# Ledger of designs, part 9: designed miniproteins, single chains, continued (4)

Each design is a single chain, and the fold is of that chain. pLDDT is the mean over its residues in the fold that is shown.

## One batch from the design tools (miniprotein)

Design m12281
Fold by ESMFold2-Fast:
Structure m12281 (fold): chain A 70 residues (1-70)
Amino acid sequence: SDEKREKAYEEALKLMKELAQGKDVSDRTEVLKIVNKIRDYLYSKGFSDDEVQELVSRVVRDFAEEVARA
């Protein structure tokens, strides 16, 4: 459902911000580790491959925009 998807997005974005604290977000290896943890979280919530890819892309995009504007 859209409600379940929106809640998962909110929690995934929060998790990405928490995991990124104290880390060099210009380090591609560190960012990949964080993104993989977000992907694992979304799979654990029962989302399909397509839904996980969409949600991960949205989280990464929105996090990058927030960092770039801060």
Scores: mean pLDDT 84

Design m12282
Fold by ESMFold2-Fast:
Structure m12282 (fold): chain A 74 residues (1-74)
Amino acid sequence: SMADILAALGAALGAHHAALRSTDPAERARLVEQLRAQAERAVALAKADPSVTPEGVANLEAMLAALVAEAERA
């Protein structure tokens, strides 16, 4: 459902924001892992939702991949 996609996306964005603000490498690594898990969940839910277009899924994957790469570089 759209609600489930938005919940997973919200969790991913929360983990991303927390990772960028963290000064503890161990905490940052845990938050990056949480970001990856929620990003994967959001994409899987989007792929399963018939209201989401293939282009919409591809755009979501690209956006979330960029957020993961940014958090990994921090």
Scores: mean pLDDT 88

Design m12283
Fold by ESMFold2-Fast:
Structure m12283 (fold): chain A 73 residues (1-73)
Amino acid sequence: SMEEILAEMDAVPEEEKQRALELVKRATESGIKPKDSSKVAEVVGLTLRLVVAGDTSVTAEDIEERLKELGIL
């Protein structure tokens, strides 16, 4: 529910959110263009779940792994 999502936002550490955002920033600044649009969409979805929705089931490590699979990190 909305109230459960809002409660979970307080449980995700700011350091974890900052790590995820820094990983995405580094990947976008790499100059390498990924070819797999579905994997790009997956990274975007995971980042939004962690940073915006406060989904504690997602970690910065999950995002890093997906970025490495794309060859951009």
Scores: mean pLDDT 76

Design m12284
Fold by ESMFold2-Fast:
Structure m12284 (fold): chain A 90 residues (1-90)
Amino acid sequence: SKLKEAAEKYLKGEITPLEFAEALRNDPSLKGASVNPALLEEYRRGLVTEEQLEKELVNALKNIFKTSKIEIKSDPNDLKAMVEELLKNL
């Protein structure tokens, strides 16, 4: 899975939060419904911070877990912990 590869690379620091966000948005099993495309465009233009992008990614992952009925057992505000939980369920 491209998303599984992107999650592994993100946790290793090999890709940026933006590249991981694009992988989430483009995964057909998630139907692109979880990441705000307007915020990604604003980030590319330098209008939003990396902290704001990471907060959006945490919210997107919370929505994915809720839809998939996955219980969040870790700190739901830590992006790396949320990506690790996603990887376990891919």
Scores: mean pLDDT 77

Design m12285
Fold by ESMFold2-Fast:
Structure m12285 (fold): chain A 91 residues (1-91)
Amino acid sequence: MKFSLSISAEEVVSVTRNDDTSLTVTLKNPKVISYSTSGGITVTVTYDPAKNTWTISVSSPDPTVIDAVKFMFETLAKNPGKTVSVHYEDV
């Protein structure tokens, strides 16, 4: 399984773990949104023009992937404007 997610944003509005297998994040003013998914991992990015927000939803059958993605976004919230990344490759 190969998964990568790289994000940079000026503001992290919210980070919500919905369950063991899914996470929803709301951002303002993203500079980088880049992802590559396989192995049952999905990433969806939605823009809401009325609120000027980007919603990123991540799902994975492996809860440790969701834990790592959550930690990445919490790191971004503490370091606005920096690029944070998660990369997984099965060996």
Scores: mean pLDDT 82

Design m12286
Fold by ESMFold2-Fast:
Structure m12286 (fold): chain A 88 residues (1-88)
Amino acid sequence: SFPFDKPLALEGLEHTIEVLDEIIEGKLDPQTAVSRLTGSAIISMAGGLPIRVSKSLDDALSKGDEKALREEARKQRERLLKLREELE
């Protein structure tokens, strides 16, 4: 486990929220979304905050269902906004 680095954890969290916003807006295909979410997770994990996607979001990413992906991304974004408020 990594020691908690609040600035780095928040940076990774902000990057993940940005990716989710682009998914919600229909700007990312599922494969690009996977790659960018993986990158954001590495940053947040380095800050001691492992961000995990829900099973529903993971299923949508794996199936390439863009409509389900956007819907599940909205739910994940709401969860991460609450987490950000708790950390700030």
Scores: mean pLDDT 78

Design m12287
Fold by ESMFold2-Fast:
Structure m12287 (fold): chain A 89 residues (1-89)
Amino acid sequence: DEVEKEVKEFEEELEELEKLIKDKLTEEELKKLKELLKRLLELHKKVLEARAKNDEEELEKLKPEIEEVLAELIELLAKVLGEKVTLKK
C-alpha cells in the first residue's frame, strides 16, 4: 500500500527528529513535541488517504488543522532552540 509506505517513512523521519532534539528539551517540552508529532503524523495519514480517494472536501477540512499543528510545532522548535542558543557563549 502506497499510503502505508509514505506513513511509515514519515513516522521514521519524525522519530529521527525527536531523537536529534530530545536532549535539548525539558520533559514538558518533549511531551508537547511528541503530542504535536503524533498529531502531525495522524493528519499526514488522513491527507494521503483523502488524496488516494480524490476526496477534495476532506483535504479542505484538513488544511486548517495541518496549518495549526505546523504553527505550534514551529513555535515550539523556535522557542526551544532559541533558548538553547542564548546559553553562555
Scores: mean pLDDT 74

Design m12288
Fold by ESMFold2-Fast:
Parts: C-alpha cells; sequence; structure tokens
Structure m12288 (fold): chain A 82 residues (1-82)
C-alpha cells in the first residue's frame, strides 16, 4: 500500500469537492477504498475516471488552475501505484 498514492487521492477528493463535482469526488473515494483493500486495478481505474471527470469539469468552469492541480495529483497517484 502506497501512502504517497493515498495522499494524492485525498487531495483529488478535496479538489473535486472544491469544484462541486461530487461524481469525481466519489470516483476518487472509490479508488482510495480499493487501494486500501489491495485492489490496484480498480484503484487505478478510479483515479483515471475521477481525474478525467474533474479535469473536464474544471476546464468547463474556466478553472484551468484547478484542472492542472487535479491532473498533477492524478498522475502522481498513478505513478505511485506502479
Amino acid sequence: VSEEAIRHLQEGIDLARELGNEEAAKAFESALKHLQEGDLTRARAGVIAGTKLAVEYARSQGREDLARRIEEHGKAALEALK
């Protein structure tokens, strides 16, 4: 279990909620639960889905700053899950 991946997922949840995108926040929470259960395949799928949903929504709201931060945390989480 990667504590680094857990930290990046928690940041993703917080950023998605700051955006008001509860769907993306739930995808990241699902990824975190799967990671804690040792299901790396489902954890990775949740990171990918949550990142895509949150980034697309952030850009639609003109929040390129949040989109970049979410992409950074998503990429770092995926790297830590290798």
Scores: mean pLDDT 85

Design m12289
Fold by ESMFold2-Fast:
Structure m12289 (fold): chain A 91 residues (1-91)
Amino acid sequence: MEKELEAEIYTALLIMIGAVSLVNDKIDEEDDLRMVERMKELADKIIETGNKEAAKNVADALRYTAERLKDKSPEAAERFKEIADEVEKKV
């Protein structure tokens, strides 16, 4: 149960990150900031699992998304980097 839930949370987070990256040119900064809140909630759950490999993969994906968003949504990009750093630091 727990391992399956962990995998589902991880997968959901990555899908969400991918969606943000793909639609960056079509969404405004306010929508990017709303996505940050959802990512933060899921990232906190990843931290609670203690899975270091999942945490690293999530952090890498968040940093990739931040790099894509930096020119259009700099505040959202910075928040994604902060979430990535927190996930790696706490796991």
Scores: mean pLDDT 68

Design m12290
Fold by ESMFold2-Fast:
Structure m12290 (fold): chain A 105 residues (1-105)
Amino acid sequence: NAELLIVQIELRIVAAEVDVDLAERESDPARRRALLESALDDLEWVIQTLEQHYSEIPREELQKLTERLIEVAERVKRLAERDGDADLVARAEELIRRAQELLEK
């Protein structure tokens, strides 16, 4: 069960990474915003899942997944700040805060 959960989390992080990579190359502001929103939706599912299943995931794997989530969320935050999108910045900051709290447990 833990192994399948880890694979699901990894796939969602990969999906978010792909969306951010596409957003970095996207010249249309509306399409860029949609890609960043998609990435945040995937990362929000990931952090909620990590929080709910904290005790079931091996510590080393939990650290790697959480650190990777922070890296992707920081990339979303930087792009959102450049675009002046305060709502997306706030969502990314909340994800980073929750991830950092999870690592301190």
Scores: mean pLDDT 91

Design m12291
Fold by ESMFold2-Fast:
Order: sequence, then C-alpha cells, then structure tokens
Structure m12291 (fold): chain A 100 residues (1-100)
Amino acid sequence: SEEELKMAKLVQEIKDALIKIYEEWKEKHPEYTEVVQETLDKIEDVMQKVLDEAIEKKLSFEEFAKKLLEKVEEVLKNSKIPEEIKKRVLEAIKKVIEES
C-alpha cells in the first residue's frame, strides 16, 4: 500500500541519517565506535519491529511515527553513549519525520 511504502521510506531515510552520524562520530571520537555501533544497531532493530507491527495492525503513518520515536527514545535512554550523540540522533530522526 502507499502507507506501507511511506513507512518503509521513512525507516530507510532514518537509517541513512544514522550512518552519517556513525561516520562523523567514528572520525571525531573513535573510542566510542563500538558502543555507538551497538546502539545504532538496536535502533535499526526496533525500527524494523515497529514497521512490521504497523503493517500488521494497519497503523496510520502518524501512529507509526509516534511509536517509532517512542521506541527509539527508550533505546537511547538505556544506552551508554554520550548525551551529545543521543541528542544528535533524536534531532536527526525528528527532522526526517517532520520532512515526511
């Protein structure tokens, strides 16, 4: 469906943004590379699970985006990465959602 394609596109655009954040932090702070990669992998996993659930339950795009953001915030809250990178990840995801 058009909604499913829109949701899948949002997930892909967020993944692209996260790759850019990873490369930037890897260059500036290589000491955080492992924990940042693990955190971004967890974000990708929860985004895929939310996408699968949204398709199965026929959620609206707005409901999907809200749930996706809530699950990402939960992953970041429990992550050991620096607060600066948590903020940057959240701001990047919010921007992608707002531009969709």
Scores: mean pLDDT 86

Design m12292
Fold by ESMFold2-Fast:
Structure m12292 (fold): chain A 79 residues (1-79)
Amino acid sequence: FDALYEAMVALGEALRAARAGDAAATVRHAQEAKDYLSRVPNAEEAVAHAGEAARAAARGDLAATIKHLEEADQALLKG
């Protein structure tokens, strides 16, 4: 069970849902991503961004959600 792989899948699903305008699916997938990222070493920045994305999606701010999900991906790429 690879937490990093599962986190990347969940982030991708959250981004897809957000771009489709599906706030409920976006909240669910962003929360899943945050939970998986919490098990990845040195992913504190990505965890924070996934959490911000879930909060933004919960209030219907999908533009802010997409930005935070992209920042979570960038944080993981930095290592």
Scores: mean pLDDT 85

Design m12293
Fold by ESMFold2-Fast:
Structure m12293 (fold): chain A 65 residues (1-65)
Amino acid sequence: SAELEAEFKTYDVDGDGVISAEELASRGIRPPQHVIDAIDVDGDGVVDFAEFEAYYTALRLEAKA
């Protein structure tokens, strides 16, 4: 999914397969807070690709209604 990969790469500045709140802040990349909160359900401050993909997949299913 080029859409999800492109979005994830924008947030994944390290290229290590996770998005950390600290890295986002240091790079000046600021996703909407509600997006991070929705994806980071355990509140550990990092989001992996699986969580990111699940969130966007749910949004795409919602758009079909």
Scores: mean pLDDT 60

Design m12294
Fold by ESMFold2-Fast:
Structure m12294 (fold): chain A 58 residues (1-58)
Amino acid sequence: GARGAALARQYAERVLAEKGYVDEAEAAASATIGGLLSGDRVTATGDATGVTATGEPG
C-alpha cells in the first residue's frame, strides 16, 4: 500500500545514508535495504517513523 511504501522508503533512505552508500557499496546496500523492507519494515516504521505517521484519520 501507499502508506507502507512511504514508511519503507523513509527507512530505506535512512539506512542507505547511515551505511554511506557509495558506488561499490551501493550494490550491497541495495540488497540490505530490500531485506530490511521485507523483514523489518513493520518494526522499522514503529521505531524510525513512529505511529503518528501511520495512524492518520480518514
Scores: mean pLDDT 54

Design m12295
Fold by ESMFold2-Fast:
Order: sequence, then C-alpha cells, then structure tokens
Structure m12295 (fold): chain A 100 residues (1-100)
Amino acid sequence: MSEAEKLIQKGWDAFFEGKYDEAIKLFEKAVELDPENARAYELLGLLYLHQGKYDEAAEWFEKAARVYEKQGDTENAQRFRELAREAYRKAGKEDLAEKL
C-alpha cells in the first residue's frame, strides 16, 4: 500500500470521527504524493460538499472526473462531472454547471 493510500485511510478515519479539517489536510497531502489517485480527489469533493463549500466541492469533483477519464473509467468520470455540475448549481454558478 502506497503512502498516499495510507493517508487516504487515515483521512477517512478522521472524517468518520468528525475531524473534517484533519481529513482535508490528509487527503490534500495524498493528492500531492499521488496526483493520479482519483479517490483522494473524490473524497475532498465529498468532504467540501458535506461542509456546504460548493465551489470547492465542484473543483475537486472536476479533478476527480479528469483523473478517472484519463484512467479509462468513464462511469466514474461521468458521475463526478454530474456531482461537479450539481455543486456549481448549489453555489449559484449556473454558467460553470452548463459548461460541464
């Protein structure tokens, strides 16, 4: 298991315990160590969405979609594009949602 995967596990544990700021820092460190780890991007998006930070959630979901698409995972890429679109709409950025 890579260092990035270990950070994701620790970040997930922090999220489960309600330590959202710690979870964010751990997932951000995971994407720095492994920029191709789509799961870390999706978890950041979900965490920001949980906090009502819709702009940040949308940006992380777009990054997750790009990584999944690059890996040939079209189903997850489409799913995270839809989540980004919904997050942009919740943020009041309909123009960005329509361009996805």
Scores: mean pLDDT 83

Design m12296
Fold by ESMFold2-Fast:
Structure m12296 (fold): chain A 58 residues (1-58)
Amino acid sequence: MGLSPEYLKETEEHRKSLSEEKLKLLQEIGATLRAIGDAIDRELATGEAAPQIPLIEP
């Protein structure tokens, strides 16, 4: 039983707005974390093999 319909509505609106904003932030963080993971994988491959090549390929 809710005695504050106004407050409940405000809370729901805030939750919706915050949820949407948080989802956007989480997506951006996820993309950044993936980029870091890729960088680590690349460093691991280079560190393990350490090829003696005079030129570096992009």
Scores: mean pLDDT 67

Design m12297
Fold by ESMFold2-Fast:
Structure m12297 (fold): chain A 68 residues (1-68)
Amino acid sequence: MTPLASDEEVETMLRDMIEDLKARGMSDAQIRDALANFIRWLEEVEGLSPEEVARVRAIADRLFAELS
C-alpha cells in the first residue's frame, strides 16, 4: 500500500465512509464495527505501519464522535 498522503485526505475518506454507511441505514454500533474492521484490514492486508494505523484510528475516532 502507498503511504497516506495527509490527515485531511484520510479525514475526507473516512468522513465519506461514515456518511455512506449512515445513508445505508447502519446503526452507530455497526458503523464503529465497520471502521474497526477497515482499520484492521489496512493493518493486516495492506501492511500499514503502526504509526499509520494509529493515525487512521485517531482520525476515525474523532470523526465518529463528531458525526454521531
Scores: mean pLDDT 75

Design m12298
Fold by ESMFold2-Fast:
Structure m12298 (fold): chain A 99 residues (1-99)
Amino acid sequence: SSQELVDLAEEAAKLGEKLLEENPLSEEEQAELEALREEIEAELLRAGVPEEVARRIAEAVVRGRAQAIALRRAGYPEILAKAAELEGIRKAAEIYEAA
């Protein structure tokens, strides 16, 4: 069952990525995600996380959020959008643990 949840998150992220390629985010959505990226990176740097690791973590989280927006825009159920967001967080955790 945990593997099924990981598989769902990975597939949701892949679908969201494909949708982003076909219909990119608006300038407003891009600006909101860039602000979030900067906030996460600043928070991690303050916590003593190395600059390159903080950047990669922030990028992973924001990419999951972008995929979720694309899934919502395309009319997919909220559970798939949440799955894409969780995949971003999962990748961010892997980056942190590998550092």
Scores: mean pLDDT 89

Design m12299
Fold by ESMFold2-Fast:
Structure m12299 (fold): chain A 72 residues (1-72)
Amino acid sequence: SRGQRLIDRAIQLANQGRFDEAIRLVRQAFDLGDLQGAIDAGGYIGTRASQAGDDDSMRRAVDIVQRAFNQQ
């Protein structure tokens, strides 16, 4: 699906440390209704950002996960 392609790309970007772009794609998948993809990818990106010392990206990823849980 379109949402799944966004999630796959977001994970690739997160593995490259490109957290701003990764979070944008997860947000797009969330807006398309891929709530589970947003939870799983948001959690992964948040962990990677935390490990990289990027607290701002970690907090933004956590926010998306919390919003997706609240919409289930």
Scores: mean pLDDT 88

Design m12300
Fold by ESMFold2-Fast:
Structure m12300 (fold): chain A 66 residues (1-66)
Amino acid sequence: SMVDIANKAAKLTKQALEKLRSERKVSQDVFNRAATYALVKALENPSLTLEEIYDFFKKKVDELEK
């Protein structure tokens, strides 16, 4: 269902954010902006794993820090 997809996307995004926060310091603004991109990616691609969402999230953080 759409609700299940949304719940999974939110959970994966939160896990990716928490994992990156444990590994390095990044501004809250950059984290929030990158998290929005990761959430949209997870919603559009429900088959993606945490690792794939995390890699996407890391790349977005790197792009937004420039």
Scores: mean pLDDT 81

Design m12301
Fold by ESMFold2-Fast:
Structure m12301 (fold): chain A 94 residues (1-94)
Amino acid sequence: SLEEALEKARQNIKKTIEQEKKRPDFEERVRALAEELAKRYGLPESHVDRLAKVILETGDLDEVLREILKIAEEMGNEETVQRLKAALDRREAL
């Protein structure tokens, strides 16, 4: 589900950035997470590198979700925009 994917992404971002950034596969793991997020939100593969960059620079799921929101808005994907706004509102309540 979307909520399970978001919680898994949050845990993976924290684990990858804080615990595993010294590992040689760190960048590949970040890219895999970015690919999963792009797939879950219906974004094309061309945006995976953009998402991976935000994960590497911030380590913050909320910043990653804001970047996905920007991409969805640029693409005119209203359904994904609505889903991401709902997810961000829910996370701010946590």
Scores: mean pLDDT 73

Design m12302
Fold by ESMFold2-Fast:
Structure m12302 (fold): chain A 94 residues (1-94)
Amino acid sequence: DVEELYKQGEKKIEEARKALKEGDFEKALEYINEAIDIAEELYRKGAVEEAKKIAKEALELAKELLKAVPSDDRKLILRAIGQILRAIGVLIDI
């Protein structure tokens, strides 16, 4: 069910935003990753508009996370960049 899957994606975005505001970068990245996984599944199911909505929110959160992460945390920086690239993939093609 596309509607149920979309609601799950929105919930992951909400959880990611909360974790980011609390400074829990690891947890925020986990929720961003889960939201993008849902966006990719929505895209595969033909729910392109729903997929792009989740991917846009995930992209903005990953960009905010990248700005907030300590400059010496190379692993978190690379993970955030990875999520940005995945979200862009959903938005422009796959």
Scores: mean pLDDT 87

Design m12303
Fold by ESMFold2-Fast:
Structure m12303 (fold): chain A 58 residues (1-58)
Amino acid sequence: VDEARATLDELIAQARATGRLTPEQARRLLEAFSALAAAGAATDEQGTGVSEAMTAYE
């Protein structure tokens, strides 16, 4: 699971260094965000209903 976070951080650093964002990389970033959120929620409270609760918290 830690691997996903490290990969995401590296991707962001690279995108910032190049100063260019390709649509393909943007799509991958979005997908990585979803995976990270799910992993984080699972570690915090098993991700049970947390995602839905966050939407209602607004």
Scores: mean pLDDT 61

Design m12304
Fold by ESMFold2-Fast:
Structure m12304 (fold): chain A 87 residues (1-87)
Amino acid sequence: MEELIKKAEEYLKKAQEYFDKGDLKTAVENLSKALELAYEAGDKELIRKVLRQAQGVLIEAINKQDSEAFELALKVIEKAREYLKKL
């Protein structure tokens, strides 16, 4: 449990770093990994953090007209919302 949470937090940190550098695709890939670990850990707050960061990526993808990053971020948002309903 503790190990899963720590690993998810590490992926969230990497996602933020890539987002800050403008690499939206790599940011979303790290968010997807964080989400799966957060769900396995049963950590609703961590899933909400992933959701919030993915929403930020979605907005930035719209601004940059990055259709690939937009589609990937939308999938992470949908999955995070579904996981929150199940927990």
Scores: mean pLDDT 88

Design m12305
Fold by ESMFold2-Fast:
Structure m12305 (fold): chain A 62 residues (1-62)
Amino acid sequence: MEAEKEALLAEIAAAVAAGDQRRAADLILRLAKTLGISVDEALKLAREAARDVLAARQAALA
């Protein structure tokens, strides 16, 4: 379950970074269903993951 959650969050972060809003939305719905949480909770997790990936990407470019 943890590995599936991490994989989904990584895919969501990649979709957000690519600007693919439709793919990000579909993956967020899948995350909510997989974890048994609300869409709002899944969206919060997705935003945190995307923020972390963007910060790591910026650090890697330095």
Scores: mean pLDDT 76

Design m12306
Fold by ESMFold2-Fast:
Structure m12306 (fold): chain A 67 residues (1-67)
Amino acid sequence: MKITITVTGSKPAVLGDGSVVKPGETATFEVEGEVRFLEVDETGWALLAGGRLVAVFSKDDTVVEIE
């Protein structure tokens, strides 16, 4: 499935490969397996697919779309 991450706020997102999605940027990538959202803290979320870390982001600064 295709995942699109758009950073709309001031906090960047970090992808599982260590690359950074900066404010105003969009990243799109393909993933396999079950998609899960894990709350890391009150503002931070982790996205997993097939048991692998895909991204870490701020829930208030990021829009995640799954196709």
Scores: mean pLDDT 82

Design m12307
Fold by ESMFold2-Fast:
Structure m12307 (fold): chain A 97 residues (1-97)
Amino acid sequence: EPSIEELILEAIKAIDANDEEKLEELLQELHEKLSKTPIKDISEKTKELLKELLEKIAEHEELTVPVNLSFYSYPDNSVLVVKYTPGKEPEIVIVPA
């Protein structure tokens, strides 16, 4: 089973290759895995990779896939929500518990 870091790196490669089908598959798997992982178990390196992925998604004008990424924090239950819609800047929201 690929790690969150591996999924992020493969998603970045898919963006750079303009492989929309592969990107959609990887983003779905990444979202599923992040939804089950508390933020305290996500390393600072992984958070930086997530930021890089979000910046790459924002730069890619040909992406037609709507993207929602979310993960939860313990113990405060804070939620990071990222929404990407093609042709718009990504919306990043931190929702407190």
Scores: mean pLDDT 63

Design m12308
Fold by ESMFold2-Fast:
Structure m12308 (fold): chain A 100 residues (1-100)
Amino acid sequence: SELEELLRRAAELADELVRLIDEGAPWEEIQRKAEELIETLEEIARKERELGRYKGAAGLDSAIEAIRAALENRDLTGLRTLARLLRHELRETIEQMRKE
C-alpha cells in the first residue's frame, strides 16, 4: 500500500539520520536528512487523517514537533534519540500492518 511505502521510506530516512549523526556528518547534511524525514512524516500523518486514524496522526505530529525543536536547538543527542525511537516505532507499525 502507499501508506506502507511511506512508512518504509520514513524508517529508512530515520536510520540514515542516525548513521549520519554517528559518522559526524556536517550539520547541513544532518539538517537536510531530518527535513526529508519531517516531510515524509507529514505525508504519513495526512494519510492517517484521511483514513480516520487521528491518534496515529497526532503521534506523528508530536514526533515532527520534537524533531523540529531538536533541529532549532542543534541538539544532536536529542535528534539521534528521536530518530532511533521513531525508526523502531515505524518498523513495528509496518510489521503489524503485514499481519492484518
Scores: mean pLDDT 88

Design m12309
Fold by ESMFold2-Fast:
Structure m12309 (fold): chain A 70 residues (1-70)
Amino acid sequence: DNAAKLRKMLEEAPANFGALATFLQEYGLPEEMIEEVAEELKKLPERQQQYLLSLLSPEQREKVEELLAA
């Protein structure tokens, strides 16, 4: 269910740092949304990328960092 909420948010507010930060703080990152969130992070300044990565679990952060490096 949280994945569906995140998908809707990304459709309504693409590249919106504030909305994404709030969602990740409240719900965390759904595993099925890792690739889509990595694509959104690529659109943001490095400072904002680092902040959002800090909100993720170590396991999810590693996966997102690999996608950002590609």
Scores: mean pLDDT 81

Design m12310
Fold by ESMFold2-Fast:
Structure m12310 (fold): chain A 65 residues (1-65)
Amino acid sequence: GADAARAAAVELGEQGARLMEQLDPSKAQQLRQLKEQALKSTSAEEANQIRDQIEQLTQQALQQA
């Protein structure tokens, strides 16, 4: 349900932010902002959209690092 989707998005955002702090601090900050949005999400659909944005941002950062 929504709680599980939110938890997954938050966890991914936290892991991504931690990883990016060593590689790209500015992207780490953006990932932390997305994590905060995931925490405030009220539906599984919203949480999944934020998770997709986290994945895309992390992938872009890795390609440009």
Scores: mean pLDDT 80

Design m12311
Fold by ESMFold2-Fast:
Structure m12311 (fold): chain A 74 residues (1-74)
Amino acid sequence: MPDIESLKYGILVAVQEGDVELAMKLLEEFLKKGGDVNAGLDGGPPLIERLKALGKPAAEPIIEKLLENGAVER
């Protein structure tokens, strides 16, 4: 079974490839498993900051879903 870290990486890769549907499906699975939307990825910034850094339109719906689920921006 994919762990929470694998799901976060999967979301990032799906957004990089422009696959919004896959990214959203992986995000929903991450949330169902109780993943912390504010946790850092690999000891770095949270997923939302990494998605913003990509500058891709495919990141927009994923960022919005993260904010709906308690992600905080700084």
Scores: mean pLDDT 78

Design m12312
Fold by ESMFold2-Fast:
Structure m12312 (fold): chain A 94 residues (1-94)
Amino acid sequence: VPSLAEALAAADAVVEANRDASVEEQVRAVLDFIARLLEAGMPLADVATVAEHAEARLLGTMLERDQDEPVVLSPEERELRARVQAALEAERAR
C-alpha cells in the first residue's frame, strides 16, 4: 500500500500522462487509479484526500486545455464522489 505522499505523486503522474487524452479517458484513468488505492486497502481518509487532489488536478488540466468552463460529472465520477463524501461523514462520526 503506498503512503499518502506516494499516492498524491502518483495521482499527479496519472493526470499528466493523460493530459492530451479525451475528457472521458482522463476521468476513467483517475477513477481506475482511485479504485486501485481502495483495492490495495489504503485508509479511506487518505483515499478521499487523493481523490480530491486528483479531481482538482484533472479540472485544472481540462481548464488549461480548453477555454470552456469544465463541467463534467460522469456517472462514475458522481458515484466516486458520493462514496468519498459518505466515507468522510463516517470518519467525522468516529
Scores: mean pLDDT 69

Design m12313
Fold by ESMFold2-Fast:
Structure m12313 (fold): chain A 88 residues (1-88)
Amino acid sequence: MKPEDLSELEKLALRLEELVRAGDLAAAQELAVEIARELGETDAEAADLPDEVVRRLLLAVAEELRRMAREGVSFEELQAEKEAAYAA
């Protein structure tokens, strides 16, 4: 499987996992906050948590992104769902 053949959500999940494996938890947290904000978390911020807790949360976020990609959810559809929630 070529990286260019992956969905945007799968690419984000891989990037998060790579940063966690490299031990760059600061960059991984920044990426996770960016993803959360783009998915419509208005108050997304990096948390002052122990590294072990941060690693588990970041890997859980990566797994959720992969799950959404496997179910055929696009990044555009996630943004549309948020807009619909505010309009309802």
Scores: mean pLDDT 66

Design m12314
Fold by ESMFold2-Fast:
Structure m12314 (fold): chain A 61 residues (1-61)
Amino acid sequence: SEEAVQAFADAARAGGSIKGAEAAMQWKTSEEAALNAYQSAVDEGKLGAAFTAILAAREAG
């Protein structure tokens, strides 16, 4: 949902993950794009923030 995407973006941003926030925005467009953005967040070294953001989005959705 749109609310889940926003929650994901907010959680990622609060955790300091710019890539995680970008992943949440991609989720609005496509799940495939969101998964690719998530991989970029992992590669950035912000694993904790990205993981938390994805869990928050799933719980909200």
Scores: mean pLDDT 59

Design m12315
Fold by ESMFold2-Fast:
Structure m12315 (fold): chain A 99 residues (1-99)
Amino acid sequence: SMEAEEAIREAEEHLRRARELLKQGDIEGAIEELRKAVLALERALRHAPPEDLPRIRELARELKRLAMEVLKRAETLKQIQEAIGLILQAIGLELDVEL
């Protein structure tokens, strides 16, 4: 569907920005972009036909990988908590694609 395609594109853009911010050492900015990616992927799943599910799974795995990178670089307890939350949300999205 058009809504799923748009949401997938938005998720890809937010994940790309998160990678750029992590390269710059902007952990807070990366967390913000990853949160936006979660919302975009949730919207994508809500509208996705079966053919879009593999792409959404791929993006959820990328989200988890980047959230784990945030966890490794986290300097505050709040950043650790936010990174763990993002990892759990990414796992939930991967499971939703399998169901």
Scores: mean pLDDT 89

